# Designs tried in a protein design run: designed miniproteins, single chains. Part 50

Each design is a single chain, and the fold is of that chain. pLDDT is the mean over its residues in the fold that is shown.

## One batch from the design tools (miniprotein)

Design m1730
Fold by ESMFold2-Fast:
Structure m1730 (fold): chain A 72 residues (1-72)
Amino acid sequence: MKVLVVTTPGLSNEELKEVAEKLGKEFGVEAETDIAKRVGLVLRVAFDGLPAEELEVEIDGKKVRVLLVDMS
């Protein structure tokens, strides 16, 4: 299972949730919208070697950085 995490700084919590939901729908994957869980997934990718793909995408005129984390 793949989970999408938005990692771009400078977005509000509401903007991060909206962007994550839109991108999750577009990629056909689950999107993590909880702040603490998003931070936890980023740390697991960085320190526990959890497999992830980093992508940069444009949505609504904003460049956003996302991780597709493989949770299988």
Scores: mean pLDDT 77

Design m1731
Fold by ESMFold2-Fast:
Structure m1731 (fold): chain A 76 residues (1-76)
Amino acid sequence: GSGLARLLAEMLRSPRASPHFIAALMREAGYPLSVADAARLIAAARARDFATVREILRRAGVPESLIEALLAELEA
């Protein structure tokens, strides 16, 4: 739901964003993400490289509705 998108956006915007915490959050949500891919996700979000953000999340099995909700939060 939108709650996961908001929480993930908050974690990605944090200057202290942890790849380990993001990977753990995604695994708990049912979308397994490696620590390496979580680090790439943080870098892409910071660079506003939304194409790479979409690619990483799609590979993890995140539904398009949740990806678009996350991108809306990151663009706000």
Scores: mean pLDDT 85

Design m1732
Fold by ESMFold2-Fast:
Structure m1732 (fold): chain A 65 residues (1-65)
Amino acid sequence: SMMEELEKMEALVKGIEEIGAEIVEKTPDEIVARISGSTTSQTAKAIRAIALGFEAGKKVKVEFI
């Protein structure tokens, strides 16, 4: 249902924000997240964000700054 999809998206957004990534774009099927920090920290955060997306059945794209 739309309500179940909304709850799934909200949980994914919260998870991405908790790892320190910023949500810059959000569609029903895809999230674009921005990550700032050292190269090692950026890579670790990106992997976590992508993994959260995979578990939620959503596409997560990561931008580095």
Scores: mean pLDDT 79

Design m1733
Fold by ESMFold2-Fast:
Order: sequence, then C-alpha cells, then structure tokens
Structure m1733 (fold): chain A 85 residues (1-85)
Amino acid sequence: SLREELERLNEEGLEAGAKALEALKAGDYAKAAEYLRRYAELALRAAELYASLLEDEEERREALELAERYRRRLLEKAEELEKKA
C-alpha cells in the first residue's frame, strides 16, 4: 500500500540520516556525503508520496516545492562535505 511504502521510505531515510551523522562525527566526510545524498533522495520520494495523498492541489504544489527546496539544501551540504574529503 502507499502507506506501507511511505513508512518504509521514512525508515530508510531515518537510517541514512543517522549514518550520515555518525560518519560526520567520525570525520568521514566522503561517507557522510554519500549517506546525506541517499537521505535527500529518500526524503523527496516520501514527500512525493505524501503529496499524492493531499486532496487540495494547491497544498500538493506547496508540499512538493518545500520538498525540492529541502532536497537542494541537502545536496549542497553533501557537495561541501565532498570538498573536505
């Protein structure tokens, strides 16, 4: 179901985020960037699924715009971490 897929994406995203933080604390910037990129993609997929459940088309557009803006910021941070590696 859509709900099960969303729950799975959220769990995988949380795991990726936790691993990114662990790698960052260890000074492994390359691995931190890798997990942050994975988190960004999983978060976008979860947001797209969530938006598909919204009945209001305006609310759907706003949710997708916020998700894409957040993804861009995460990818920018990943790129900065890669430059430190």
Scores: mean pLDDT 86

Design m1734
Fold by ESMFold2-Fast:
Structure m1734 (fold): chain A 64 residues (1-64)
Amino acid sequence: SEATRQQAVANAQTYIDELKSKGAPQDVIDKMQELLTQLQNAKTREEILRILSEISTLYNEVVV
């Protein structure tokens, strides 16, 4: 749904902003931006959930 996509995009942007504030490597920021673009273009709930899982995994690799 559009509401699910909008919420997911907002959450992804928050993760990117946090990573930038923590001085994450540019390669990580670039990967997160790529995932955000995929999320904006996702057509199914399954695609949205997969991309969100990838975003969460990448975020946890940097902050954990």
Scores: mean pLDDT 79

Design m1735
Fold by ESMFold2-Fast:
Structure m1735 (fold): chain A 70 residues (1-70)
Amino acid sequence: MSPREKALEEAIERVTEVDLAMLAAGGYSLEEMLEKQAKVVKEVFAKAGIKEPPESYFAVLLEHMKLVID
């Protein structure tokens, strides 16, 4: 996999872990959940040495989450 694909895969795994933890705990607003997800994605890409995740990848993750909520 390309470095971007690997970083996206890791971001999805970490976002899933955070989502499951937030759902189990409860009490999080949609804004708080989206903010935590965005931070996780940016952190994973930064750690992988990729300057800011490509907008397309970030948009896909956000649209996926919106579709699940809707």
Scores: mean pLDDT 66

Design m1736
Fold by ESMFold2-Fast:
Structure m1736 (fold): chain A 119 residues (1-119)
Amino acid sequence: MLKERKEELIRRLEEAVRRLTQSLVAQGELPPDVKEKKDELIQLLNASVAQARAGNIEAAVRDTKEALRLALELKQQGALSDESLEAAIEAGRLMAELAELEGLHEEAEELRRLVEELE
């Protein structure tokens, strides 16, 4: 049950990251600094999925927290669509649940705080 639940969360996280990547790529021409932040956001979230699949949940949480901080900065710059924001929020919530299941309660709380700031 716990293993199956974690695998389900990782699968849903991968789908949320795919949706976010598609939404970010679909945006028009961007300033170089904004493009760099979006590319880094995509890279960090893909890295978090890979780490979670490898069982490195602590590393996956670290990458997700960094990605959500970049998403918050992009939101403040008006550089994220509603679709991109929704996908980033979903990815953060899924990672928080995965962290909680792994007993990383403090990390889950930090992720939930970042998600709340994105809402």
Scores: mean pLDDT 83

Design m1737
Fold by ESMFold2-Fast:
Structure m1737 (fold): chain A 72 residues (1-72)
Amino acid sequence: MKEEKPPASWSKEEQSRWLGREIVREFVFNYLGLSEEEIKAFEALPEEEQERWLVEGMDRLADDIVAALRAS
């Protein structure tokens, strides 16, 4: 399960950014239907790679939406 609380050592700004990223992660994970194993593999990546993966996930979402609109 995703961590509900950011680390106490983080600044308020860092905590706010973490919450924003968690919302985006939940959206992308739910849309792509990731398994628990896939989520664990993602969480094992460095933060920079996690961010890139989320951007790629959003790009795939955009492509899927465009394809659906063109097919309709």
Scores: mean pLDDT 66

Design m1738
Fold by ESMFold2-Fast:
Structure m1738 (fold): chain A 93 residues (1-93)
Amino acid sequence: SSEEERRKARLEVARMFATILALLSGAYFTLEYDNTLTPSQKKDYASKAIKQVEELIKKIKRIAEKYNDEDTLKMVRSLEEKVKELKKLVEKV
């Protein structure tokens, strides 16, 4: 049913948000605290994490737009700002 599709979509979005939070946390930790990596290795790690986050945001946006989920779209805007902040940190490495 359409209601089952909506429930599955909400679960998929929740799983993607969890993955985004893990990727962002890992990138921030690596840039700020990982003294075992070179600046180049930190930049590569964070850039790959950012790329994965941006692809997940794109997928979440598609689902949120399909189901008119304005709360999810607001969360996406907050994450896009966080990604911009992280990109600025990468440039400073």
Scores: mean pLDDT 88

Design m1739
Fold by ESMFold2-Fast:
Structure m1739 (fold): chain A 79 residues (1-79)
Amino acid sequence: SFLETMAEGLRGVAELARQGDTQTVAQALRRGAQMMEQQGVPQDVVDLMRQGARAAEQGDGQRAADLAEEAADRLLALT
């Protein structure tokens, strides 16, 4: 499903964050959050992605990964 595909994408972003690719992660989470907001995904998920982007921008890959995984879990709860 769409939500399952998006959740899988967020788990991939979390893996990149744990590998230290924080600049790519920040951009991906910011763009993904904008897209999900336009698609009507719940604001709580969008806010988690934006928080993850800010953590990545600060170089905190572990926090960015944790926030991306929480966003993925919330998306899967909608299925």
Scores: mean pLDDT 87

Design m1740
Fold by ESMFold2-Fast:
Structure m1740 (fold): chain A 84 residues (1-84)
Amino acid sequence: HMEKLREEALRELDRFLQENREALVAASKNVLEATVLAARRWAKEKGLPAELTEPLLAALAAAKNTEEMAEALLGLVDAWLEHE
């Protein structure tokens, strides 16, 4: 069930972002920058290769609203599920 797997992966990513956001906000200048740093760390911990994740992280960094951020995060989750 793809939708269930995506939902579980999104919950895991959201938990990781929440747990890491406070520490990263202390080192960054805004919430978006902290979110990009946390997402990059998550991708590395999941063993995702940079060629797969860098375009998605660039899209996240360029997000202008919550919808664009959500699309980029979904892309990262989908990349992880396809990678395994």
Scores: mean pLDDT 74

Design m1741
Fold by ESMFold2-Fast:
Formats: sequence, structure tokens, C-alpha cells
Structure m1741 (fold): chain A 131 residues (1-131)
Amino acid sequence: MAKVEKLKNTILTSSDPSLIQAAINALANLTLHSDPAVRYAAQDAILAVLEQRPELASDVLNALKETILKAPTIRRADYVSLAALLGYAAKKAGLSNREAFRTVFNTLIAKGLSEEEALIPSLLGTMTKKS
């Protein structure tokens, strides 16, 4: 957990673009960690980054896409939470609901899911309650 907190604080406080990008990439990789406590902490840290520094949303979106595509395996149960994180990052990056859906859906298809397997996670990941 200390590593997740340190990476989050680095992203939120640093003015160095290369250090910010390295920390974003490291947090994205931790969303696929073998320990579920680390995965959930990394997801929460990314959500905090997207809320506090929305200007980084495009960098976060790209890092999450690359992490998903380069992972040798992803647990089927993790796809819904990863799709939600991708969809939220896409929307924070200024994409419409339709563009966010297509971004998530195309990423899951590129990862090797069928259209049927990708549809529900992509819909759930891009459906936000209007507060």
C-alpha cells in the first residue's frame, strides 16, 4: 500500500512531466497486481488523480489501455472494474459517452474479448449517474 500512496502523491504534487508519466504507468500496472488489496488501492488512487488533476486524464487513459493490452492475462472478474476505470478516464479526458464507450469496447476487443463478452463491461463502465 505504501507504494500506491507514494505514486499517487508523486502525481498530485510533481511538476516534472516525466516523473508524473512514470508514476501514472506504475499505478496502471498495479491495477493488475496479484494482490486484490493492491489492485483496489491502485484503482482508488487513479480515481483520486482523475478528480484532482483532470488535465492528466488523457495520459491516464493511454497508460490504462497500454497496461490492459500488454498484460499476458487478465482475470475475467476484473474486466468490469477495469472497463469502469477506462470509461471514467475517457470521460475526464473530454470524450462523450459514445466515444468513451467505443474506447472501452475497442480496447476489450483488441485484448481478445468477443463483441458479446466486451459489451456489458463497456456499457457498465461508461454509464455514469448524472448527479
Scores: mean pLDDT 83

Design m1742
Fold by ESMFold2-Fast:
Structure m1742 (fold): chain A 87 residues (1-87)
Amino acid sequence: PKVTATTEEGYTVSVEVKLGESATVKIPTTEATVTVEVKEDGSAKVTMTFEDGRVETVELKPGESATLGPALNKKTGEYINITFKLE
């Protein structure tokens, strides 16, 4: 399974995770990180940790997407939302 994070400006980062495993990536242009945990049923738990210590979590089924945020874009100084899709 693959989870793709897309920022409002169109930057993307994708992570491929095996069933029962997890991976952590940094969101482009921000200081936020996302941890993706893929469960044995193919669903993903997406946990986003923000620069200020806030944590947001969403569960995705295959083909679903959800938006988390806002996170601070360090290049523009604007707060942006991040859309996550499980593929």
Scores: mean pLDDT 83

Design m1743
Fold by ESMFold2-Fast:
Structure m1743 (fold): chain A 56 residues (1-56)
Amino acid sequence: SAVDKAVALLENFSHVTNPSMLEALRKFIGRELNLDEETTERVFNEALARVRAKLA
């Protein structure tokens, strides 16, 4: 799924909390997975939550 692909792309950036860096990563995910803006936001938020939950 797009979320699983985004998780793989974000796992090396789980430590990032800076809003500007997170926005850059969100845009990267959208471009890499060829998603529209709304889908990118949803996929990025779900993937980031999964990556952070795995580290908790």
Scores: mean pLDDT 79

Design m1744
Fold by ESMFold2-Fast:
Structure m1744 (fold): chain A 75 residues (1-75)
Amino acid sequence: DEAQRKLEELYAKMTPEQRKILEAIREAMEEMRPEEEELERKLAEEKAPPKVVGERQIEFGLKLLRAIGKKLREA
């Protein structure tokens, strides 16, 4: 729980705007968690080489950033 404890400390020191951004990030990550788990499972099943894993991770990261941006615009 070091990560959770540190996050709570940071959250307490954040401005309202920063908290709104953090909430959008957490919401987007939560909504995309099943897709992340499926990607990880698929890559493990295929025994994907590191280069392919890296490419898929970059694709997922870009999709996550788009989801975060959408949440921020909708808020």
Scores: mean pLDDT 77

Design m1745
Fold by ESMFold2-Fast:
Formats: sequence, structure tokens, C-alpha cells
Structure m1745 (fold): chain A 96 residues (1-96)
Amino acid sequence: SALSEEELKEFIEEMKKFIEELKKKGELSDVKILEKILLLSVETRVKLTEEERKALIEAVRNGEDELITRLLVALAQDNEEELRKVLEEILEKVKK
């Protein structure tokens, strides 16, 4: 996806606000829907291992908002290289 730098910044800010609002409302169902959407969206581009799926879910639940935002930006840009880098960072953080 050919998003401008300005559109990317706006998208990042909107996603941060969305995640913050979901946490603020305490709506566990909405967090679970977000987890499912992220897993399905990532798996349209790359096949995830069970370890990577678990790490991504943990990242959402632990409030790794910057990593999740970067993941969503990579998906929106169809940037598989960045998507893989963010997944590796998430996995490494969970393994510690």
C-alpha cells in the first residue's frame, strides 16, 4: 500500500488512540477481537509459527502499543521485510 509519510503518521496516531480507548473501557471482548484480526491480517502475508502467534497475543495483552502499531503500519504498506522484523522483535521480547 502506497501511503504517504503524513498518512502513516496519522494512521499510527489513530491506532494508538484506538488501543488506548479499548484498554480504558475494559472491554476484554474488543481486545480479543483485535487479537484475532491482527493474527488473521498477519497470516494473509506470512505463515506464523505457534511461538510467533503466542508472542503476538502476549504483545497485545502486555500493551506493546509501539510494536503493534509498527506491525499494523507494515501490513498497511505491504512491507513484508518490516513485518518480519517487528515479529522478530516481539518474539525476542517475549522470550526474555
Scores: mean pLDDT 71

Design m1746
Fold by ESMFold2-Fast:
Structure m1746 (fold): chain A 110 residues (1-110)
Amino acid sequence: KGEEVARKIIELTGEVIEALREAINDPSLTPEEKEALKKALDIVEKATVMAIAFALSGYNLEAIDIAIKALKEVLEMLESLGSDNPAVQKAIETAKKAIEELEKMKKELE
């Protein structure tokens, strides 16, 4: 049901948003890392709003796809930094876990 899908998207993308916000406040970041994290945060926040709207409208698979696509874009962006910074690594790991859980949910609805 759309409410359950929306709730799970909020939960998983919310974890990524919190990891990104924590990472952005790390004083050891390079300007490039900070810029990438800020762009990543904007992508996830916008995708979350859109995915929730789709889920609540009954477009559950499309909602999940919106969230997965945004998180994969963010993951590629952060991994391309080649950063050893623990804050960036935590954001990468959180995004990977969110993608895995969303892909699992998608399979259960197919």
Scores: mean pLDDT 88

Design m1747
Fold by ESMFold2-Fast:
Structure m1747 (fold): chain A 76 residues (1-76)
Amino acid sequence: MSPVEVGLERMRELLKQIRELVERDAPLEELLRVLLELGGLRGDLLPRASPEQRREADRIYEEGWRLVAERLERER
């Protein structure tokens, strides 16, 4: 696999971790830590990614953000 495909798989693993943390009602700090790691990995991948890979990375990151945002709204 290309380094970008390996990175996209890692992004999917991080998104799965965010979902599992949400299901476990984990502390917000843990969710934010994983989201920051996901964002950093996306940033590293984008300069080498094809347009299709870029859209996939954006989709994964947007879903992670949505889950964290929903949690933030419930904690208020």
Scores: mean pLDDT 84

Design m1748
Fold by ESMFold2-Fast:
Structure m1748 (fold): chain A 89 residues (1-89)
Amino acid sequence: DAEKRIKELIERMRELAERSPDEHARLVLLIGVQEAERFLKEGNYEAAAETLYKAARAAADMLRDTDPELAREAEEIAREAKELLEELK
């Protein structure tokens, strides 16, 4: 169920944002959550998955040198979002 998987990824990105000490990474994740929720509400699962993938990848890049464990969590969210995006195409 794409809707359930997107909701789960949104929740994980929110939790990651709350734990992120980097203000830029936190903002990118929160904007990604907001946009993904909008697409989810519209029934646009492909756009929601793409939004989550891009936001998680950007956050991983921002966190890589300072918070490598949080960067890995962001990379896992990005991987799962990309897998879902590929399934929806």
Scores: mean pLDDT 89

Design m1749
Fold by ESMFold2-Fast:
Structure m1749 (fold): chain A 57 residues (1-57)
Amino acid sequence: EEVVVNVEAVADTKEEAIEKAKKKAEEEYGKILDIVVKTEKLPDGKYRAKATVVAEK
């Protein structure tokens, strides 16, 4: 069964934020079928990744 979920993560780099969001989704929902990530730079120099994830549970 497929579910669509939103996951956010913050890290020091854009790449780390994306990976953190992806790992968080995998830990919560299992197999990731598709992922669309939007990143933004925060005022403190960190990055937030907002991921829309299609996962199979």
Scores: mean pLDDT 79

Design m1750
Fold by ESMFold2-Fast:
Structure m1750 (fold): chain A 115 residues (1-115)
Amino acid sequence: MKSPKEKLVEILEEFAKFLEELAKRTGHPAFDRLVAGARGLIEEARKATSKEELRRVLDGFVDLALAAYEVARRYMTPEQAREALERLQSFLDKLREVAKEAGIELPEVPPLEEP
């Protein structure tokens, strides 16, 4: 069974690939910045040795997911933004599972607005 840290790294890698797909579809540099953010969180997660360090990575992941949806709403069609919202909600659900397993309370995530 994978540790919470290993699961978090795996989810972040999948999230970074999703952001790379959005960058390719749109050609917009805003998505390249989000990819860089995800890669930074992967490095922090790999280095995390404490519950507090892992909590900071989880908080950063939530912030980045919210930022990704704002960028999608701005630069994508409503249909594409809705597809992105569904994928982002899936990542947030996986993140909640990892946080629960690690005994970490996630920050409050407001309901994401429909595009």
Scores: mean pLDDT 82

Design m1751
Fold by ESMFold2-Fast:
Structure m1751 (fold): chain A 60 residues (1-60)
Amino acid sequence: MDSILQSIEDIRRFRLEEVKRNMKPDEVAQYEARMDRFLQLMRQSLQQRELQRQLQQLLG
C-alpha cells in the first residue's frame, strides 16, 4: 500500500509540473483540483480492495 501511494504522489507531482509548462495558471489550478480528487478516490479504492482481500482470506 505505502509504495503504491508513494508512486501515485510521485506521478501527481510529475504530471503537475508538465501541465504547468503547457497550460495557463487558471487551467492548471482546475486540473490540480480534479487530479487531487481523482487521486483521493484512487487511494480510497486501493484501501477498499486491500480490505476485501483480507476478508476473502478470512472467509475462505
Scores: mean pLDDT 72

Design m1752
Fold by ESMFold2-Fast:
Structure m1752 (fold): chain A 60 residues (1-60)
Amino acid sequence: GDARAAGRAGAAGDAAASARHIERAGGPTLQKGVDAGRRIAAAGLDERGAEAAAGSEARS
């Protein structure tokens, strides 16, 4: 998928983040879900950080 898939992924990510925030107040079953979600979020942030750093360094 191209641009169409990107839009879908963005919406899904936002919905997942919102649902996670609400459920965080709720319960013990969340512990596994929170851990998995944290790992996915960290991977996404790592990719963004790496690309931003590489782009900035290549230009500067």
Scores: mean pLDDT 53

Design m1753
Fold by ESMFold2-Fast:
Structure m1753 (fold): chain A 73 residues (1-73)
Amino acid sequence: GPLEEFLERLLERARELARKIAEHEAKKYGEIKSVEVEVVSLTRAEALVTTEKGVYKVTVDLLTGEVKVEKVE
């Protein structure tokens, strides 16, 4: 229905925003080879970024713009 279509559009925009934030933050860790974005809610998203130096998990708070980065083995 119309509400489901509206929510899908919001989630797609949240995913796009999270991807851009994750790419910007991960540039500090070398050349980006791939970005995998999972939008977990309208307020929080997680991205897995592969760079020359390793794999990094980027958690984004979509309300505050706060970013947390963790290196994954």
Scores: mean pLDDT 80

Design m1754
Fold by ESMFold2-Fast:
Structure m1754 (fold): chain A 93 residues (1-93)
Amino acid sequence: SRVLELCRELVRLAEEAIEAAKAGDILRAIGLTIRAIGLYLELERIAPDNELALEVADLAIEACTAALNGDLEKAEELVEKARAALEKLEAAE
């Protein structure tokens, strides 16, 4: 499913953005966040009514934003919630 592919990539990008921010590589974290926003927009276009998929994407983008703001604890909490939502999405398909 393209929806699952997008959601998996969104979670992966959020994890990479957190690791980049931890390493002090803010330019990389910004680039990963921009890519995540692009995938979020594609997800909204192809599956606007998939509430669980949009929850995964929202949590992943919030994790990226928290990482860019230096709130790494919040970023890690948000990406864990995104992973849990992704597991529910995979089980529902």
Scores: mean pLDDT 89

Design m1755
Fold by ESMFold2-Fast:
Structure m1755 (fold): chain A 94 residues (1-94)
Amino acid sequence: SHHDEVIEEILELVERGFLAAYLAAVDARDVARALALLEQTLKEVEEKAREHGLEEDPLIQKVIELLRETIALAREDPLAALERFAAEMRKISK
């Protein structure tokens, strides 16, 4: 369906944002940049979901929840937070 195509685009956006944040976090001095990239990704996901009427989609709600959790955890341990995010995304992208 059209909704499936938009969901795939949102998931790709999340994957790109995750990779950018991960690369920033590998350099310990860029932790603030990693957080900014995750927050930007969350805003883009929420905006795209709203534009396409996907705010109530269970998968999209789960992705948004995971992004919020990851941002909170990344403030203390960015690498552990990103590893947890990758593991959880693998379960829901299946």
Scores: mean pLDDT 84

Design m1756
Fold by ESMFold2-Fast:
Structure m1756 (fold): chain A 83 residues (1-83)
Amino acid sequence: LLEEARRLLDEAVRALEEGRYEEAVRKAEEAAELFAKADISPIEATSVAMLLLAMAVEADFEGKEEAAERLREIALRLLKATA
């Protein structure tokens, strides 16, 4: 679970950098679900959520409002699942 979650998160970041916003959101959501299932610490969850929020800021800057909002929702959901 944890290794797969990390791979999906890396793929989400790369997809975002390449302008593939729908793929980035999908992989970020899958990664967050696996991180929650892996019962990561609140500190680790915060680190992942901060990365997702940074990705949302990048999407907003590129005018991808829907992708940005979905990334923020994923981050918040992960924080609630691990609190």
Scores: mean pLDDT 84

Design m1757
Fold by ESMFold2-Fast:
Structure m1757 (fold): chain A 53 residues (1-53)
Amino acid sequence: IEEISKKTGVSKSTIQDIIRRGREMGFSDKTIENIITGKIPVENLTYLGEMVR
């Protein structure tokens, strides 16, 4: 998480919050990591938070 935050320029708190929200939405930790590291840009992690509403 910390290394990913430094590479992507997104705060560690935001990444951790999205991980928590993703788990509540039924996503596995591995799915969220895949989003961060390869499949989807960090911008899309913020979008996950909106979808939780």
Scores: mean pLDDT 60

Design m1758
Fold by ESMFold2-Fast:
Structure m1758 (fold): chain A 79 residues (1-79)
Amino acid sequence: MMKTALVEFSDLTAPLKPGMTLYFANEQGRVVAVGVVESVEGNKALVRLTSGSLEPGKSYYVYDENGNYLGTGTVLSVE
């Protein structure tokens, strides 16, 4: 099943855009989930997860498809 996550960003280094692929890494730098941005509102993004899973209430390091650090994302909800 595809899941959708609402993620709040605290330290964005670049603007998020719909269609961007995001890589979510844990505290050790291991990628645990990949998703595509569906929509952006302020510092929050709705992300469709294509692989892996995110835990509500946890924060992840977020990277683009080229390995550039975008910011820290805190997961508000997963559906």
Scores: mean pLDDT 85

Design m1759
Fold by ESMFold2-Fast:
Structure m1759 (fold): chain A 65 residues (1-65)
Amino acid sequence: MNRDVAIETAASLLAAEQGAQVKVEFKGDTLYAYFKNNSKELQEKTKEALKEWAERLGYKLEVYE
């Protein structure tokens, strides 16, 4: 599997485990997360989970609403 596709898939699954609706894209060293139709609390929890996960792998996180 392509590295970028694998990272996007893992990030999408992580967001889905939180119950959040998120589109993710990975480019270079940055994970881009696009949130839609989420409660504020769910969005904040999902942002934290994605940030911790990305930082553990040495990647940056950019979040859009």
Scores: mean pLDDT 78

Design m1760
Fold by ESMFold2-Fast:
Structure m1760 (fold): chain A 57 residues (1-57)
Amino acid sequence: SKKQKALEKIKELRKIAEELARKWSEKYGVPLPQSEEEKILAAGVYLLHEENEKKKK
């Protein structure tokens, strides 16, 4: 069903955010965020940094 697929997609995005938060922590030498919200914010910062690096040739 569409509802089940949407929930699975949210679960997948949470796993991606957790992995990106770990990469952010390792890259910047900052402790891994403990809250889910802080992990999502760290993942967002990591993605923004990666996007900026790709735009700088």
Scores: mean pLDDT 75

Design m1761
Fold by ESMFold2-Fast:
Formats: sequence, C-alpha cells, structure tokens
Structure m1761 (fold): chain A 86 residues (1-86)
Amino acid sequence: MLEEEVKKLLEKAGLKGKIENLGPQSATVIIDGKKLTVTRLGDELHVEGDPEYIKKIAETFNVEAVEFEKDGRKAGYTVIPLSLLE
C-alpha cells in the first residue's frame, strides 16, 4: 500500500513528514513546509521535490539523485526500489 511504503521511506531516512493528497499511485509529502511527490511505478518509488530532502533520501538508500529546474525552482529526483524498504 503506497501510504505504508511512503511511511517506511521517511522512517528509514529519519524524516518526519505529513502525507497529503494520497492517491492510488502518488502521494504528496510535506516536511517542514517543503514538498515531495512520491509516485509508485512498478516495483519502484519515484521521489521528486526539495533537493536537500531528495539528497538525504538518496544517500540513505545508497542510490543516485539528480537535480533539475522545475517551474523556475531547483528540484531533486531519485528512485527507490521497493526491495530497499523491506
């Protein structure tokens, strides 16, 4: 279930966030007023948003992160295999 997968992701990364706009395949997470979007695609969570939180998540799971511009703001993106949450 996406909500439990997002909760495990945040817990393992040591982040406290509020899940908002929970849908069947995507959720919005607010951490200290910063936004992350989590989308489940197959056996992966695709995480986009605040570049500092994305970097922390990527470092926690030993995966790559990229930075890009979105709507005139800097954003981060990383992919977390669901196998790393178990």
Scores: mean pLDDT 83

Design m1762
Fold by ESMFold2-Fast:
Structure m1762 (fold): chain A 96 residues (1-96)
Amino acid sequence: SVAEEAVRLARLGVETARKVGLPEEVIEALEKQLRRLERLKGGTPEEVIKELLRLLEVANEGSRRLLAAGDILLAASAGMVGVAAAVAATVARNEL
């Protein structure tokens, strides 16, 4: 289903963030939100969209903190997790 593919895309984004070496505080926040998404096994598209938008918020917060620290490349990597979550949410919404 589109919701399952959206969760898979979000998981890949978080895994990529860990491999790129984002700070553990940012990774922990992203993984906490990913766990909420994974707990929605069999959830409605609306519930999946809500949790994907929360993942976007967490990724954007991480990106802002990294930008404030002057780490432009890590900030961009955190932002890409947010982009993946936003795209996934848009695709899930189109199935409603």
Scores: mean pLDDT 76

Design m1763
Fold by ESMFold2-Fast:
Structure m1763 (fold): chain A 64 residues (1-64)
Amino acid sequence: MEESKKKLIEILRENEKESVYEALKIAAKDKSVSQEAVAEAAALARKNGAKTAKETAEALEKEL
């Protein structure tokens, strides 16, 4: 989980200007990112009203 979450944050940071949906779609295709990590990030983005990958990455980093 931790490694998947760290890689997910890295992918979100590489795609900061993308929408949450597009960035998570990219992350979901990476073998090192678990489906659980993607689902948790999507839920967190929705809860925080995040519109971009940058905002989602910031929310995830606060949980670490």
Scores: mean pLDDT 79

Design m1764
Fold by ESMFold2-Fast:
Structure m1764 (fold): chain A 63 residues (1-63)
Amino acid sequence: MIDEVIAASEKALEAGDYRKAIVYTMAADYAERTGKDIPVDEAEKVVEEYLRKHGLPPVEEIP
């Protein structure tokens, strides 16, 4: 659910894991825009597919 992804983003930010915070934030935005539920464990995969389709750098290259 989107609420769980948002909570995961906040946790990552508090831990200083900016890469994961960005990934979960993007997944939450995607879920909100499309109305699709994204499990937290699939959030990184969904974001990676989105970035790949749009020619953006992969998740691993987020500083």
Scores: mean pLDDT 73

Design m1765
Fold by ESMFold2-Fast:
Structure m1765 (fold): chain A 76 residues (1-76)
Amino acid sequence: KPLSAEEAREEARREIEKAKAEGEKIQEIIVMSDMSEAERAIIEVIREYGGKVIEAKSEEEMRAAAEAARAKKAAA
C-alpha cells in the first residue's frame, strides 16, 4: 500500500537528515514522470535539501536526461 504524500514527505525528511548527519550529500536522481503522489512528495523533499531531480517519461528519456545532465555539468 503506497504512503500518503504527507507520510512520504515526513519519511523522506527523516532519511535525508540521517544521511546528512552521516556526512553524505544529496545526489542527482532521475525518476519516471508517472510517479505516485507519495513519490512526488519525496522528490520535493529531495529538492528542498539541494538534491537535483530529473523527471523522465520513459526509459529512453531517462537515458537522455542522464546524458544531458552530464553534458550540462561538463559545459558549466
Scores: mean pLDDT 67

